Designed miniproteins, single chains, continued (2). Designs and how they scored, part 69

Each design is a single chain, and the fold is of that chain. pLDDT is the mean over its residues in the fold that is shown.

## One batch from the design tools (miniprotein)

Design m6382
Fold by ESMFold2-Fast:
Structure m6382 (fold): chain A 73 residues (1-73)
Amino acid sequence: SSAEEKEKLLKELYEAAFKYYKEVEKLPEEEAEKKAKELVEKLKDKPNEEIRKEILKLEVDLGIHEIKQYVLG
């Protein structure tokens, strides 16, 4: 159902955002959790496609960060 898909997307959004804030922004775990929850709250009423795009952006930024860490040491 659309509601089940939304719930799954919001969980994926939270996980991607939490990892981004922790790994890329290097925030303490508690601050990363807070920011990830705030992002989910801001996007929870948005269309599923907009949520998917936000997840993709976070995953791309994470991938770029990981590549830079490996290349630059």
Scores: mean pLDDT 85

Design m6383
Fold by ESMFold2-Fast:
Structure m6383 (fold): chain A 73 residues (1-73)
Amino acid sequence: MREEEERLRKENEEHLKKSEKVLLDSVSAMGESIALMSEELGRKNPSSRKSSEEIAKKGRELSEKFRREAEEL
């Protein structure tokens, strides 16, 4: 029973790590996408989208942060 519990525990741990990686990768990709879209909008409409440039910078920073977290899992 000990050996079987250890095996099941390891499988569950691997499954959880995979799920966490998927979530982190998804958030990272979303951040990058938002950053690129915001940058484009701010660039094409110079009159009033300074906020979009700030959002773009934060999106890229979040993307990089979560990507690194996924790599360290």
Scores: mean pLDDT 76

Design m6384
Fold by ESMFold2-Fast:
Structure m6384 (fold): chain A 59 residues (1-59)
Amino acid sequence: MKGLYKATKDQPDTGAGFLGLKKGDVVEVHEETEDGWAYATSLKTGKSGWVGLSDLEKL
C-alpha cells in the first residue's frame, strides 16, 4: 500500500539495502512484500531502502 508512514522506533542503517530511521521519521512507502517488508524513502534524508512494516504507522 503506497503512502506516508511514520517510524515507530529507531532503526540503525545496517547496510545491505536497509533504511536507517529515527523514531518519528516520515517515509514514503513505494512497495510492500508478503513477508511484511516495505521499500520506502525517508523524507528527512532522501535515502531509500527496506524497512519492516511492523515498525511503521500509517499517516
Scores: mean pLDDT 78

Design m6385
Fold by ESMFold2-Fast:
Structure m6385 (fold): chain A 55 residues (1-55)
Amino acid sequence: LLEELEKASQAFLDEVRARMEAAGLTPEQIERVLAELRKGIEDAIKRMLENLKKQ
């Protein structure tokens, strides 16, 4: 489950990176956006796992 969520999250981030590159954003802008998204995804996954355990 965790490994599948990590793969899905990485695929999503890769897709977003590719779209931002196609849109002409700079590497600096792309890295900033991806860092924020990665942080949000990690926090969301942690919350979901805690909710599933409920112990």
Scores: mean pLDDT 78

Design m6386
Fold by ESMFold2-Fast:
Structure m6386 (fold): chain A 79 residues (1-79)
Amino acid sequence: ATAPLRLREEIERKLAEAQRNYETLGHNPHFEKAAALYQKALELMEKVGLGEISLDPSVIERLIAEGEKYIELGKESLL
């Protein structure tokens, strides 16, 4: 299925952006938290793909949503 590959690529892009924002915007802890959540989502997707664990897709979706909330908080804290 193409959907899991696209989701992985999207999370990888979100992680790279969070890391870039952390490095360029004064090491704001909200961007660090977002990066950690995206990294965990990628780790869990890899383990599911390898058959190491069985996981409800909603867990990965929640990690992405939480990461997006921290990106928003990080941007707000710079205003």
Scores: mean pLDDT 80

Design m6387
Fold by ESMFold2-Fast:
Structure m6387 (fold): chain A 89 residues (1-89)
Amino acid sequence: MKVRVTIVRRDGSEEVVETEAEEVAEVLRERGVPEPAIGAAVGALLTGEKGTYAIDDSGRVTREESVEAGVARARAARSRHVAVVVEVL
């Protein structure tokens, strides 16, 4: 299953990676995403439901209306080290 992952960093920079769902944990770990957020991202993907999910560095998951909404919210949260928006393709 293909997924698109948008990583939003504290400085407001974005990185977009398209990968298979099975590779998401490694992709996020290589980019310094905290383990609670990695676990939450994998958990959201295991539901098999198409959607967009925003995950903060503590592993809190929010279902988002769009990737753009999730990214905007992540950028506004200046205290976060990393936020992840996962889109199931």
Scores: mean pLDDT 74

Design m6388
Fold by ESMFold2-Fast:
Structure m6388 (fold): chain A 93 residues (1-93)
Amino acid sequence: MEELKKKLEEAYKLAEEGPTTPAQLAQLQEKVAQAFKLGIQAKVSKDVAEQLSKLMSHVSKANLIYVKGGSIAELQEELKKAGEYAKKAIELL
């Protein structure tokens, strides 16, 4: 559980910083994927699992917006939503 919380806090911080480079987005995706795997392994509640799934979804959407050359505003909106779901997951732990 401590490792899951740590990965979520790291993901939240990265999302709040508003990454716009491929390296920063890849780092965020990696931490979110690690948090999701740790959540499955720890058998977290359905509510936490739902927040983790939404976090992964919004980070994936942010990456897709970036690779397609979408707007910075749309990218930042998806990153903001990812941060909100990371924070909710932490609060439910």
Scores: mean pLDDT 83

Design m6389
Fold by ESMFold2-Fast:
Structure m6389 (fold): chain A 68 residues (1-68)
Amino acid sequence: AAADEAAERSERIKQALDDVLAGKMTLDQAAELAGVPREVIERAVAAYEARKTDPTTGIPGASWKAPA
């Protein structure tokens, strides 16, 4: 059940992502919890931010990363 295993891992990543976005945990901690490299979580967060944000208005809630 390759799809099932991938789905389970995806669920962990999704849950960790949700917690990171809510400011409940750091990227590093989320990566450890999901059992994936920090880069995977970081990329997922970046992708979520890019597709959800408006380049003109910016992100009013993005305070979990990028201090600039």
Scores: mean pLDDT 68

Design m6390
Fold by ESMFold2-Fast:
Structure m6390 (fold): chain A 66 residues (1-66)
Amino acid sequence: ASEEERRNVRSLLETIVEVDERAYGKSYSEEQIEEAVRRALERTKDADPLVRTWAAVAEAMRILEE
């Protein structure tokens, strides 16, 4: 994944995490978010480029729930 893809996935995940924190009291450290992004991008590297950003965000959310 490119640095641009990583930045986009991180920004989207951070937005979702902020909403979840405000609504449900779930919080994650910056290290947990960054690791989730890294692992999600590796797991979705073979996904279609048109949906890869969204696939990576969904996978990162799954990783944070582990």
Scores: mean pLDDT 78

Design m6391
Fold by ESMFold2-Fast:
Structure m6391 (fold): chain A 87 residues (1-87)
Amino acid sequence: MIDVSKLSKAEVALYARVLLAEARYLLENADTLSPEELQRGIERLEEALRLLEEAVRVLDIKDPEVHALLEETRRLIAEARRYLEER
């Protein structure tokens, strides 16, 4: 498990960008994935988002870019979850 208290602001920003890219990829390919694969992808992204949100809180990161990246990631995860629930 990643110890969020040991992350730098730059590492949190990098991980936030990577997570957003992964969320976009999952949603763009949601129609080609099985329900089980989509569920696993969503759960993985939700756990990663939770850890990054904890890092933002613990490290008191006030960077609006980081907050915007995490908010967009949350929106995409919610859209993927809705897609799964409608199937």
Scores: mean pLDDT 83

Design m6392
Fold by ESMFold2-Fast:
Structure m6392 (fold): chain A 90 residues (1-90)
Amino acid sequence: SIKEVGENFLKLAEEEAKKMESLSQEETYAVAYRILIGLEKLAELSGDEKLKEITKEFEKEFKKLVEENASREEVIKLVEETIKKAKEVL
């Protein structure tokens, strides 16, 4: 089911987020971007309005952090908080 795909995706994303502390800033941005794209597609396929809202908030904040050259710590925190919110909806 799409729910099971989403739950497994979020578990893998959580594991990737833990490893982000060892990455460069540019690599951290790229991983966060991949998670964003995955969440956007998951929201589209599930039709879940709450997940769409979480994904739009993540997109807006991620764009702001990238434009402001934010630290890895700030991007990792955003990713972790977004994954937590998405897990509560699925």
Scores: mean pLDDT 87

Design m6393
Fold by ESMFold2-Fast:
Structure m6393 (fold): chain A 90 residues (1-90)
Amino acid sequence: AEAEAEAIAKKIAEEKVAELEPKLLEFSSLPVPLFDTYGKTGEEVKKAFLEYVYKTTYEKTYQLVLLKLNGDEAAVEELRKAAAEAAKLA
């Protein structure tokens, strides 16, 4: 169960990062507190944002997969939709 949750969390986190990365080429700034922008260049800000999205998505998906084992598969898809909203804000 834990190994399965880790695998699914990693996959979804990677998918969110892949979705957001090209969109960041269109943005000059991103909302705080999603990442720390103080003293960072644009590329460092992009990297910090993608790392934040990866870790946050991984953690949330890991917890949601444990719920999926109880029949709540819709929560995983809802998390993917939330990533699209984050990309829109970026």
Scores: mean pLDDT 64

Design m6394
Fold by ESMFold2-Fast:
Structure m6394 (fold): chain A 63 residues (1-63)
Amino acid sequence: EEEKRRRFLRALVEAIQAYEKGEITVDEAIERVREALKELGFSDEQIEAAVKTVKSIAEIRKK
C-alpha cells in the first residue's frame, strides 16, 4: 500500500508539473494519471477520484 501511495503521488505531481509548465493539456494530465493508477491496480472509482483531484489542482494553478 505504501509503495502504491508513493507511486500515485509521484504520478500526480509529475502530471501537475507538466501541466503547470504548459507542456501538456489538462486532458493529457488526466490521461497520465489514469494510466499510472490503472497500472498500479486502482479501481475505476479511485481513478475517477484522482482525476477530479488533478482537475482541481489544475484550476488552482491556473488561477
Scores: mean pLDDT 73

Design m6395
Fold by ESMFold2-Fast:
Structure m6395 (fold): chain A 99 residues (1-99)
Amino acid sequence: LSLKEEAEIALALLQIGYAIAVKSGDLSPEDAERIGKLLDEASKALENGDYQKALDLGIEAARHLKESAEKVPDPKVAEEMKRLAETIISFLEEVKKKL
Protein backbone atom coordinates (compact mmCIF):
# COMPACT_ATOMS: atom_id res chain seq x y z
CA LEU A 1 0.00 0.00 0.00
CA SER A 2 1.11 3.59 -0.59
CA LEU A 3 1.82 5.88 2.40
CA LYS A 4 -1.36 7.83 1.55
CA GLU A 5 -3.46 4.61 1.48
CA GLU A 6 -1.97 3.40 4.80
CA ALA A 7 -2.73 6.76 6.47
CA GLU A 8 -6.28 6.84 5.02
CA ILE A 9 -7.01 3.28 6.25
CA ALA A 10 -5.64 3.96 9.76
CA LEU A 11 -7.62 7.21 10.11
CA ALA A 12 -10.79 5.54 8.74
CA LEU A 13 -10.49 2.74 11.34
CA LEU A 14 -10.02 5.32 14.11
CA GLN A 15 -13.08 7.27 12.87
CA ILE A 16 -15.17 4.06 12.88
CA GLY A 17 -14.08 3.28 16.45
CA TYR A 18 -14.88 6.84 17.52
CA ALA A 19 -18.33 6.73 15.83
CA ILE A 20 -19.19 3.44 17.59
CA ALA A 21 -18.13 4.88 20.98
CA VAL A 22 -20.21 8.06 20.40
CA LYS A 23 -23.29 6.11 19.25
CA SER A 24 -23.12 3.72 22.23
CA GLY A 25 -22.92 6.69 24.65
CA ASP A 26 -19.65 5.42 26.14
CA LEU A 27 -17.77 8.73 25.65
CA SER A 28 -18.45 11.80 27.79
CA PRO A 29 -19.58 14.85 25.75
CA GLU A 30 -16.25 16.55 26.54
CA ASP A 31 -14.15 13.57 25.39
CA ALA A 32 -16.34 13.10 22.27
CA GLU A 33 -15.89 16.78 21.29
CA ARG A 34 -12.11 16.73 21.89
CA ILE A 35 -11.54 13.53 19.88
CA GLY A 36 -13.98 14.61 17.13
CA LYS A 37 -12.21 17.94 16.66
CA LEU A 38 -8.82 16.21 16.33
CA LEU A 39 -10.25 13.74 13.78
CA ASP A 40 -11.81 16.59 11.74
CA GLU A 41 -8.44 18.41 11.71
CA ALA A 42 -6.63 15.17 10.75
CA SER A 43 -9.06 14.62 7.84
CA LYS A 44 -8.50 18.19 6.58
CA ALA A 45 -4.72 17.78 6.79
CA LEU A 46 -4.95 14.48 4.86
CA GLU A 47 -7.13 16.11 2.14
CA ASN A 48 -4.48 18.87 1.83
CA GLY A 49 -1.63 16.33 1.46
CA ASP A 50 -0.15 17.24 4.87
CA TYR A 51 0.51 13.63 5.91
CA GLN A 52 2.74 14.42 8.88
CA LYS A 53 0.10 16.72 10.41
CA ALA A 54 -2.68 14.21 9.66
CA LEU A 55 -0.71 11.38 11.33
CA ASP A 56 0.23 13.52 14.37
CA LEU A 57 -3.41 14.58 14.88
CA GLY A 58 -4.62 10.99 14.38
CA ILE A 59 -2.13 9.71 16.98
CA GLU A 60 -3.29 12.43 19.42
CA ALA A 61 -6.97 11.50 18.82
CA ALA A 62 -6.20 7.79 19.37
CA ARG A 63 -4.32 8.60 22.61
CA HIS A 64 -7.37 10.55 23.87
CA LEU A 65 -9.62 7.61 22.89
CA LYS A 66 -7.34 5.25 24.89
CA GLU A 67 -7.52 7.60 27.91
CA SER A 68 -11.34 7.80 27.59
CA ALA A 69 -11.55 3.97 27.56
CA GLU A 70 -10.48 3.97 31.26
CA LYS A 71 -13.74 5.82 32.09
CA VAL A 72 -16.07 3.40 30.23
CA PRO A 73 -18.30 1.48 32.72
CA ASP A 74 -18.57 -1.68 30.56
CA PRO A 75 -15.20 -3.51 30.91
CA LYS A 76 -15.62 -5.32 27.57
CA VAL A 77 -16.27 -2.04 25.71
CA ALA A 78 -13.38 -0.40 27.62
CA GLU A 79 -10.98 -3.22 26.59
CA GLU A 80 -12.12 -3.06 22.93
CA MET A 81 -11.69 0.76 22.80
CA LYS A 82 -8.24 0.54 24.44
CA ARG A 83 -7.11 -2.24 22.07
CA LEU A 84 -8.36 -0.36 19.00
CA ALA A 85 -6.64 2.87 20.12
CA GLU A 86 -3.33 1.05 20.84
CA THR A 87 -3.46 -0.73 17.45
CA ILE A 88 -4.15 2.54 15.60
CA ILE A 89 -1.36 4.38 17.49
CA SER A 90 1.12 1.62 16.51
CA PHE A 91 -0.04 1.67 12.87
CA LEU A 92 0.15 5.49 12.60
CA GLU A 93 3.62 5.55 14.24
CA GLU A 94 4.86 2.96 11.69
CA VAL A 95 3.39 4.96 8.77
CA LYS A 96 5.02 8.13 10.17
CA LYS A 97 8.46 6.41 10.11
CA LYS A 98 8.09 6.13 6.29
CA LEU A 99 7.69 9.93 5.80
Scores: mean pLDDT 81

Design m6396
Fold by ESMFold2-Fast:
Structure m6396 (fold): chain A 92 residues (1-92)
Amino acid sequence: ATPEQLAKLIKELSDKIKELLSKQKERGEDHVRSIDLLTNNIVYLANQGNLSLALGKTNEMVDGAISSVDDPEIQKQIQKLRDEFVQQVIEL
């Protein structure tokens, strides 16, 4: 596993979460912007080789995204994206 591979997976996870959040009628743009800023910081940490910290902050980002959504089906879809991300990280 390389820092670049982890950074790519984090960005792909973030992009999918942003797509789900953009479907919210209220504050969707604010949530997408917040995720984008967090993702840029996490990707920077991953590229610097701080993989453990990058993974921890990715979990915090996902928890924040789930907490920002009232729809249980969207919360479940975000959790599924996390589970797929974790599996991909294990396979690196």
Scores: mean pLDDT 83

Design m6397
Fold by ESMFold2-Fast:
Structure m6397 (fold): chain A 107 residues (1-107)
Amino acid sequence: GPVPKVSPAEGEAAVKAAREAFEKGDYASASGHLLVASLSDDPKVQGELHHLLGEMYMEQGDYEKAAKFYEESIRLHPSPESYRNLSKAYEELGDEEKAKKYRELAE
């Protein structure tokens, strides 16, 4: 059968809890909350989920994965912050053309 779905409000709360856990360095709790958020089909929740995953990969130095998660975040729920963070990921990858493109889109 299908996995149980989470409401947009529950998904938003899960993303918030995941961010708080991530900021504390509690990656196990962050991952658990992100799993709950992933059960929401709300585009904003999915966008915020992918944005936080992008930030987590930036902290780990995995800039290719970070860029991919930020691109998916933008596809689902575009924000100036996601464009700025995607630009930074491409700067770290040495792709200055893409870095400039997304920096301009953040303005």
Scores: mean pLDDT 88

Design m6398
Fold by ESMFold2-Fast:
Structure m6398 (fold): chain A 64 residues (1-64)
Amino acid sequence: MDEEKAKQYEAAAKELRAQGTQDSRNLAGQLLAAAMAYSKKLPDTVSEEERESAIAMGERALAA
């Protein structure tokens, strides 16, 4: 449903990984988790709370 947001987080993660630091890799991981939460790629075993947590984590990582 939020495919545009998923693409935004994926693009940001790719850019951070290009920087090559450990901090950038950690932030990229959080952004990728948020992208998966916005897409239909998370398994049905993931709870609504877990999806919201991943999105919130990604939003904080994007702001940092």
Scores: mean pLDDT 71

Design m6399
Fold by ESMFold2-Fast:
Order: structure tokens, then sequence, then C-alpha cells
Structure m6399 (fold): chain A 88 residues (1-88)
């Protein structure tokens, strides 16, 4: 059902944000954890009012969150290459 698919997608995103948050610090970690909390809360309370409120809270931070995710993903890919080089 769409309800379960949307909830599963939100939880998967929240888990990814929490994972990335463990690799960063300071305000970036706080922002990612806040975004993850909002997504988990939306999944727990799927009322239209809660979903609309969560979307409104996330919208102004969407670009910043995406920029952090892209930077960390690039760093992780580079770290994997460096770790392979160091281990070889």
Amino acid sequence: AADEAERAAGLAMAEELERVAETVGGGERELLLRAAELLRRAGEDMTPETVARIEAELAPHEDEVLAILERVRLAEATAEELAAYAAG
C-alpha cells in the first residue's frame, strides 16, 4: 500500500541521515539528526497535518541536507580508495 511504501521510504531516508550524521560533527550532525527525527515522526504519525508540518520544516533545509549528503558520500568513496591503497 502507498501508506506502507511512503513510511518505508521515510524510514530508509531517516536511517541514511542518522548514518551520515555519525560521520560529521557540530551543526551538520545536529541538522541531519533533526531531519531524521522529523522523517521518523512523520512515519509514526501519518496524519495530513503532521506530514504537511514536517514537509514545511524540512523544505528550507533540503538543499543544505543534500549538500552534506553529497559531500559525505564523496568523502566516503575517497576514504574507501585511500583505505584500499594503504592496505595494499
Scores: mean pLDDT 75

Design m6400
Fold by ESMFold2-Fast:
Structure m6400 (fold): chain A 93 residues (1-93)
Amino acid sequence: YTLAQLAEELEAAVEFGRALLEAGRVLDAAKMLHDAAVRGAEKVKSNAEITELLKKAAELAAEGMRNPERARELVEEALRLMEKAAKQLKELA
C-alpha cells in the first residue's frame, strides 16, 4: 500500500463527498468523510502533519453528524482539510 494509493483514495472520497453535498445528502457525506479520514489517518500515521489534518477532518465530519444546523459548513471544511492531506500525500509519494 503506497502513499500515492492513499492520496488517490482520499481524492476519490473528496469527489464523492462533494457529489453527496450537491445532492443535499449532508449526513451521508459527513459519515463517508469521517470513515475515510479515520482510515487515512491510520494508514499514514508515520507523518504527523498529514495525520493531524485527517484527524481534524474526521472530527469536523463527526460534529456535522451531531449538529445538523452546522452540518454543511463543517462538512465543507472537512473536505478542504482532506483535499490538503491528499495533496501533501502526493508530494511525498
Scores: mean pLDDT 85

Design m6401
Fold by ESMFold2-Fast:
Structure m6401 (fold): chain A 67 residues (1-67)
Amino acid sequence: MSEAARRLADYLVEKYGLSRDTAEKVVALVEARFGKPLEEIAPAAIARELTRLGYPVSVADVRRVLR
């Protein structure tokens, strides 16, 4: 898992109380949706996909978490 993917998984664990395994699966679903690693996906697109999956987050939070 990339550093960005790990940071997003950590954030989902903290914000939603998900298990690490579940958070990592959610991150993998986002990457699979766009066919590219998180670092190559626009923060707004990541936030929208997470919201669709049931984990609403702001674009600002995604930018902060991923750098």
Scores: mean pLDDT 85

Design m6402
Fold by ESMFold2-Fast:
Structure m6402 (fold): chain A 76 residues (1-76)
Amino acid sequence: SPVRVVRRQVQLTVKSVGALGQLTLDGVPVGPVRVEGANTPYPVGLSFTREVDGRVVYSFVEQEGMNETATVLVEE
């Protein structure tokens, strides 16, 4: 079946500094993510991509600043 990729905004939650944080999609936790930039309450230089059957289901790239809001591409 054809796949459609839709962008949506997400909020990041950092629980670990210099190791792993937590990503939320629509307020729901979606596993751990790697955090760049130690000693910050917000992720710095964070990026990741999730794939299913070779298709991108979501990807994230950090935006600059202390309040992180990102657009994620998700499979519909």
Scores: mean pLDDT 42

Design m6403
Fold by ESMFold2-Fast:
Order: C-alpha cells, then structure tokens, then sequence
Structure m6403 (fold): chain A 58 residues (1-58)
C-alpha cells in the first residue's frame, strides 16, 4: 500500500490525496489495467513506468 502511494507521488507526480484514493481503489479491486495505462499515458510516463506500476498492483 505505502509503496504504491509513494510510487504514484514520486514517479507519476500525483497529488498525495489522488494517489491515496487510487491505492484504496486498487485494494478494493475497482481498478483495471486499462485505467492504469490511461493514468500513465496522461502523466506522460513511458511503458517501463506502467510495467513497474502493474507489478506493485499484482
């Protein structure tokens, strides 16, 4: 949980509140790979960032 929040803040530049809300949604099983890919693309990050994010969610 904390590792996912830290990653979202540091690597994707998300505000802490948004990162926390997304991490809770991931724990609840409410987020798909499609949503995560869209987030990474919207923040201008590369495919390597998506792969690392997907590993934290799995």
Amino acid sequence: YLALVDFLVRELGMPFGDAHALAVAVQDGRVTDYHLRHLVDARGADAGVFDRLAALVA
Scores: mean pLDDT 73

Design m6404
Fold by ESMFold2-Fast:
Structure m6404 (fold): chain A 63 residues (1-63)
Amino acid sequence: MAVYEAGKKLGLDTETIENLISNLDHSQAKFTEESIREAGKKVGLDQKTIDALYEEVKKLEAK
């Protein structure tokens, strides 16, 4: 799961990553910047962390 890998790479703890994925799934996220931003905001992530998370997801999906 790209979001899990990205969160781990950014140093987020497992509980935060699980909450992020849960919120992402509930929003029917297409792994777009908007979907990740919304899920990250709900989990309480900083804007800069949300941007970094989206960039890491893009890198992992480009593999």
Scores: mean pLDDT 72

Design m6405
Fold by ESMFold2-Fast:
Structure m6405 (fold): chain A 80 residues (1-80)
Amino acid sequence: MDAEIRAAAEAQAERLLRIAEHAGPAGAEAARLLARAVLETTRLLLEGKEEEAARVDEEALAAVSKEAFAEVVAAARALA
């Protein structure tokens, strides 16, 4: 179970890193930050650190501007 959850998080992070390769500078940095947050949040959840996981997720979302997120969405659509 834990290995399957970790593999799913790794696949999501790899997708975000692929999006970063096709985004502008702000979107690329946002996508890389979100990829790191996905991996860190999953690790903390598997360790039973739910509050720390929520904090990492909240900090990542707060660090991503609406403009940078729009670049991530545009790059994701181009890859779909």
Scores: mean pLDDT 82

Design m6406
Fold by ESMFold2-Fast:
Order: sequence, then C-alpha cells, then structure tokens
Structure m6406 (fold): chain A 69 residues (1-69)
Amino acid sequence: MKVSDREIGRALALIVHGVALVAVDNGVSPEEALAFVERQVQRLVEKGLITPEEGERILADARADLAAR
C-alpha cells in the first residue's frame, strides 16, 4: 500500500489537533494550544503535505473546539 504525502499530512494534522485538545484538557491555555496548531499547520502547508485550504479548515475546526472548552 502506497501512502501519499497528502494522506500523511492529513494524519499529522489530525494528530496535531488531537494533541492540542488533550493539552487544553490538561491545563494548557487555549491560546497556547491554538498557537501550536497554527505553527504545525503552517509547516505542513510549507512542506506541501496539505493544501492551504485544508490548513484553514483544520485551524477553523481547532478554533471552534478550543473555544468550546
């Protein structure tokens, strides 16, 4: 099975989002968690592992989830 760079990028983005949510649940501020997600998503876009549009969707989902906590 050949895993594409896009599939790897999407998996990493989901892991980053999940780590940020767990961090907030354990006392990290939503602002610090969101900054972490933004920085990692930017790196994934710069490496071509996800598109800028996918990055914006991931950030929007993370902002919504973090605002709900």
Scores: mean pLDDT 78

Design m6407
Fold by ESMFold2-Fast:
Structure m6407 (fold): chain A 102 residues (1-102)
Amino acid sequence: SLESLEAELQRLSLEFKIDVLDMDKNGSSNEEILEYAKGKLYEVAELIRKYLPEVPEAEIERLLQKGLEELEKNKNKSAEVFIEIFNDIVATMAKEALAIHK
């Protein structure tokens, strides 16, 4: 259901925040945090495939690529700002996928 997608995305966003803040505190590099974020964005794409199967693969790939590029542009921001950017990317991917699903 759409509620299940929303719940899983909220859980992913919370886990991302906790993990990124912990990585930053423990001295992880911006490159290590970026690689972790890229992996989490691939998980978002899989959730869209699972819950919105009518969304064309080409559209999911486009949304994912746009999100990955946005992460790379912001890799040198503070952990707090990077988390907000990640959350904005996830919200945009979900919103655009839902608009296609209609």
Scores: mean pLDDT 89

Design m6408
Fold by ESMFold2-Fast:
Structure m6408 (fold): chain A 109 residues (1-109)
Amino acid sequence: SVVKSQLTMIQASKDARKHSDDLRKMASQYPQDQDVLTSAADKLRKTAEMVLLSATLGDSQMAIDALNGASDHLRQSASQSVNPQSQNTLNTHSDDLQQHSDQIQQSYD
């Protein structure tokens, strides 16, 4: 359903923005991971904007590509992080973005 795809994209955008804000807070708490957490937060903010634009355009592939790109970036950031809490949070957010991507893909049915 087109409506279901659009609602899923809007929710994915909101979650990406929330994850971005959470990572910015973590960057201030974990100085050793500040650069990787800030980079991931910036990627999530851009991804949220791209996914929201995708929803307005009805371009599900644009949203899927943006979410998958952000998921990959977060996994790379997790591998570069030294704090286990940073690693866990980045991997959890990566998994959430991948789940949103999968849900948008399924809405093509």
Scores: mean pLDDT 89

Design m6409
Fold by ESMFold2-Fast:
Structure m6409 (fold): chain A 77 residues (1-77)
Amino acid sequence: SLRDEELRRLVLEALKEVGITDATDNEIDMLGLIVDPEVDVDIESVVTEFAREKGWESKIDKLVSLFLEIRERLTPP
């Protein structure tokens, strides 16, 4: 859907901003799901675990911040 494509684009922009280029399509789709405000997931916990698993520990704080900003922008007023 257009919504899924927009979520994917926002995730890719955030990953690019922190210098991550090795995320798989499945990982990007999963991250797109967790930034969707309709999905009740703890972004900080999920992103922190994912980033540690990938060896991106130095980027965790920036990634969490960017994904929280994405969710907030997509949340209805």
Scores: mean pLDDT 80

Design m6410
Fold by ESMFold2-Fast:
Structure m6410 (fold): chain A 74 residues (1-74)
Amino acid sequence: SPLEKFKQNLATLVQSLADSGRLPQAEADAFLAMIKGNASIDEIKAKLEEIAARVPSLRRIFDEAIEALDEVEA
């Protein structure tokens, strides 16, 4: 489904950010657990907004992810 594909792409992005040191591994692991679990679209959006607000260098990337998520049906 589009949501499953989005979650796979987001998980890859989050792991890549951790591998490059742009996001702490512990925080990436927590977010990956949400993505791979039963977190709702709204919960994923809220987490993206929280991280983007705290880590300005990730703001553009995460805003683009939120826009992509808005195109996914529930």
Scores: mean pLDDT 80

Design m6411
Fold by ESMFold2-Fast:
Structure m6411 (fold): chain A 60 residues (1-60)
Amino acid sequence: MEEAEKIAEEVKRLLDELSEYMTKEQIDEGKARVDEHKDDLEALKSIKAGIQEALEVAKK
């Protein structure tokens, strides 16, 4: 599903930015979770929201 692929790519970009604030192991776990749910649009949206919140908190 093109929408799911787009969100997965967005999440991976956010994880790359978050890598400045988190360990490599945590980022690798996040990427693995995205790959696990690559065809689940609802799960990807939920994962994206969580990572965006984590990134917002980390920047403070």
Scores: mean pLDDT 79

Design m6412
Fold by ESMFold2-Fast:
Structure m6412 (fold): chain A 76 residues (1-76)
Amino acid sequence: SAAVREGLELEQEATLHLMAGTIAKKIGDTEAALEHYGRAIEALRRAIEALPEDHPEYAAAREALRLLEEERRELE
């Protein structure tokens, strides 16, 4: 379905931003890390809204969002 496709594309967007944010954090660029984590969080929230609750990726997206919000808070 279009909703599932949109949700999966948003999850992929979140993954790319999470990877970029993790690299930025590792090299000490806190500003870039926070920017990328913010983008990943936004994409994950939109993915959760698009994905049906019974989709396997729905639970995965919710858990990823929880962990990333915690990591961003610790970095701030």
Scores: mean pLDDT 88

Design m6413
Fold by ESMFold2-Fast:
Structure m6413 (fold): chain A 58 residues (1-58)
Amino acid sequence: ASEAARQAALDAAGARGTEAMNFVVEFLKKKGIDIDKLTQEEIDAVNREIAAEVAARR
């Protein structure tokens, strides 16, 4: 029943992070990574790489 509230929070975060979301999508595309095919370990590694890339870019 609270999933609607969680969805609204995610939508708000997505809206304010549209540019960041585009950066993440572009990063995944360059790496040839398909998020639908990732294992939990690969997801963790990708998140670390994205964070490092964003930090280095700024």
Scores: mean pLDDT 60

Design m6414
Fold by ESMFold2-Fast:
Structure m6414 (fold): chain A 95 residues (1-95)
Amino acid sequence: DEEIERLKKEMEELEKEGLEKLAKAREILGPETWKEISEKMSKLPVPENIEEYEEKMEKVIEEAEKVSKEAAELLREAREKVKEIYELEEKIKKL
């Protein structure tokens, strides 16, 4: 299905954009701060759906904002890309 292939390509571009935003945020925060945030977040349950993912990411963003508002904004942008991917996946399921 040509429409499914187009949606998959759109998802790949969104994933690339999201990963680039995440990489920039990690660089701003630095490896030690990112490790501390990651260790703190590892104590939280693994998200089972998009809503739980958004809640977990909000906590990551709050921790990042304590160190850098710029890094927190990049993480919010990365989260929005993941939400757009989820919407495209739901659209594919209906095709």
Scores: mean pLDDT 82

Design m6415
Fold by ESMFold2-Fast:
Structure m6415 (fold): chain A 66 residues (1-66)
Amino acid sequence: SAAAERVATRLSVEAHDNPNMSEEQIRELALRLGRAAGVPEEVAEKIAEDVYKTQQSILALREKLK
């Protein structure tokens, strides 16, 4: 849904700007944004999982490039 896409985009931007966000902080933000946008909790949790995995991949890549 368009609402789920907006939640995913906003959460991705927040995680990029705050790369030290924990998995729990990403999940909490996803649930808050999802609730405001009318996205089901299960979908918001899936978005949080995907964003967290992307963040971990980026951090691992940055570590290797140092």
Scores: mean pLDDT 83

Design m6416
Fold by ESMFold2-Fast:
Structure m6416 (fold): chain A 85 residues (1-85)
Amino acid sequence: MIEEEVEEMIANAELLEANLPALIAWYRAQLSAVLPPAEAERLAAELAALLQALVDAAKAGDKEAAKEALRKLHELLREAIAKAA
């Protein structure tokens, strides 16, 4: 699954970059609804950095870097959901 996602992201790197601000805004809104403001802003900043790293890797065609960024992104999202409970 992750390998297929990475290949698709590399093929559509420009679309991923164009959608990045909207995706970050959506996650920030979700986090702010369930977490204290300071924690939501911190996690949103970490998420934005990982999404940017993923975009950079995809634009470079670096499959290994893209896989690592995507893996870290999935871990961060899982951790954020756990903290929201």
Scores: mean pLDDT 77

Design m6417
Fold by ESMFold2-Fast:
Structure m6417 (fold): chain A 87 residues (1-87)
Amino acid sequence: SFLDELNELLKKLSAAKTLDEQAELLREFIERLRPKAPAELHPLLDRADELVEQALASKDPEEAERHLLGALALVSHVASRVQAAEE
């Protein structure tokens, strides 16, 4: 399930040592989620991609973390909605 994949993502994010690694993990998850998400949820995935880019552009580690957490919140929401739609 996408919730199981989300839990795996969270573990990998916790183990990631660089912002680039965290960004790549989030982008890969967004890319896997996109073909399964209904069209109405695609703007949330687009916003998550934007937040990942903003995190990579941030010079402040705290600001970068806020953007990554924002992206994670959006992908978590979309994953939950996709999972619910399969029930």
Scores: mean pLDDT 84

